# Ledger of designs, part 115: designed miniproteins, single chains

Each design is a single chain, and the fold is of that chain. pLDDT is the mean over its residues in the fold that is shown.

## One batch from the design tools (miniprotein)

Design m3998
Fold by ESMFold2-Fast:
Structure m3998 (fold): chain A 68 residues (1-68)
Amino acid sequence: SKEEIEKVQAELKATRAQLHAAIDRYNAAVAAGAPQEELDRLVSEINALAAQYKALVDKLNELREKEK
């Protein structure tokens, strides 16, 4: 449905913003010489957000294919 597609698009936009913010935090931490444990934590957060983003992209594609 159009409403379901719009909801997933909103979730994609929010997740994309979170992913970009997490990458920016990682780059800032690297530049500041943060401990490896902090960098590893940020990488884990980035990987989790990237996986969530991919799942939402896959879901959006499935919903769009079903509407054809």
Scores: mean pLDDT 88

Design m3999
Fold by ESMFold2-Fast:
Structure m3999 (fold): chain A 96 residues (1-96)
Amino acid sequence: SMEELIEEARRKIEEAREIIDEMGEVVEQMLAGKISPEEAMRRFRELAPRGYRLVDEAIRLARQAEDVKLVVLAGLERASLTATEIVLEGLVEKAK
């Protein structure tokens, strides 16, 4: 049962990483001047809810499995999502 919880948490972290990678590509396009900060924020808002759901589920499963390393790993992915949102909000405000 603990093994199954760990495997499920790892799968959710991997899926969250795919979403974070997509958001990274959006940020790169914005920094290259290919899209506006406002467009990047719109795309982020479409992707981020799924990323947050996957990470929060992974944290829950990792806590049930008492896997501290996996809780930390999932928490870092969540922090990455939050940091990206804060940076994009600041860039949108500066572009006004």
Scores: mean pLDDT 87

Design m4000
Fold by ESMFold2-Fast:
Structure m4000 (fold): chain A 100 residues (1-100)
Amino acid sequence: MEERKRAAREVATELVLIGALLDLEMAGLDRLAEAVRRAAERLSPEEREKLAVALDRAVAAAPADASEEEVLERTVRLARELGLSEEAIELLRRAFEEQA
């Protein structure tokens, strides 16, 4: 019972994350897209869900000419509001710096 609900939520999270990553790549924000992929691989399913939702909302609200740094900062702000840990936020920031 628990496993089935968790699997469905994990699939939904992956679809949201894939959609947001595709939107970043279509906008030319490849550095942020790669950083999010690398960070997500290190996160728990619960942390990944928070990151995916935060990123999706940040991308949807971003102006067409937004920089990668602006989208990253919006994602971090929204992720904190959703309860993403400071450790996960630091992991995302480090992944972004490593893609420079």
Scores: mean pLDDT 83

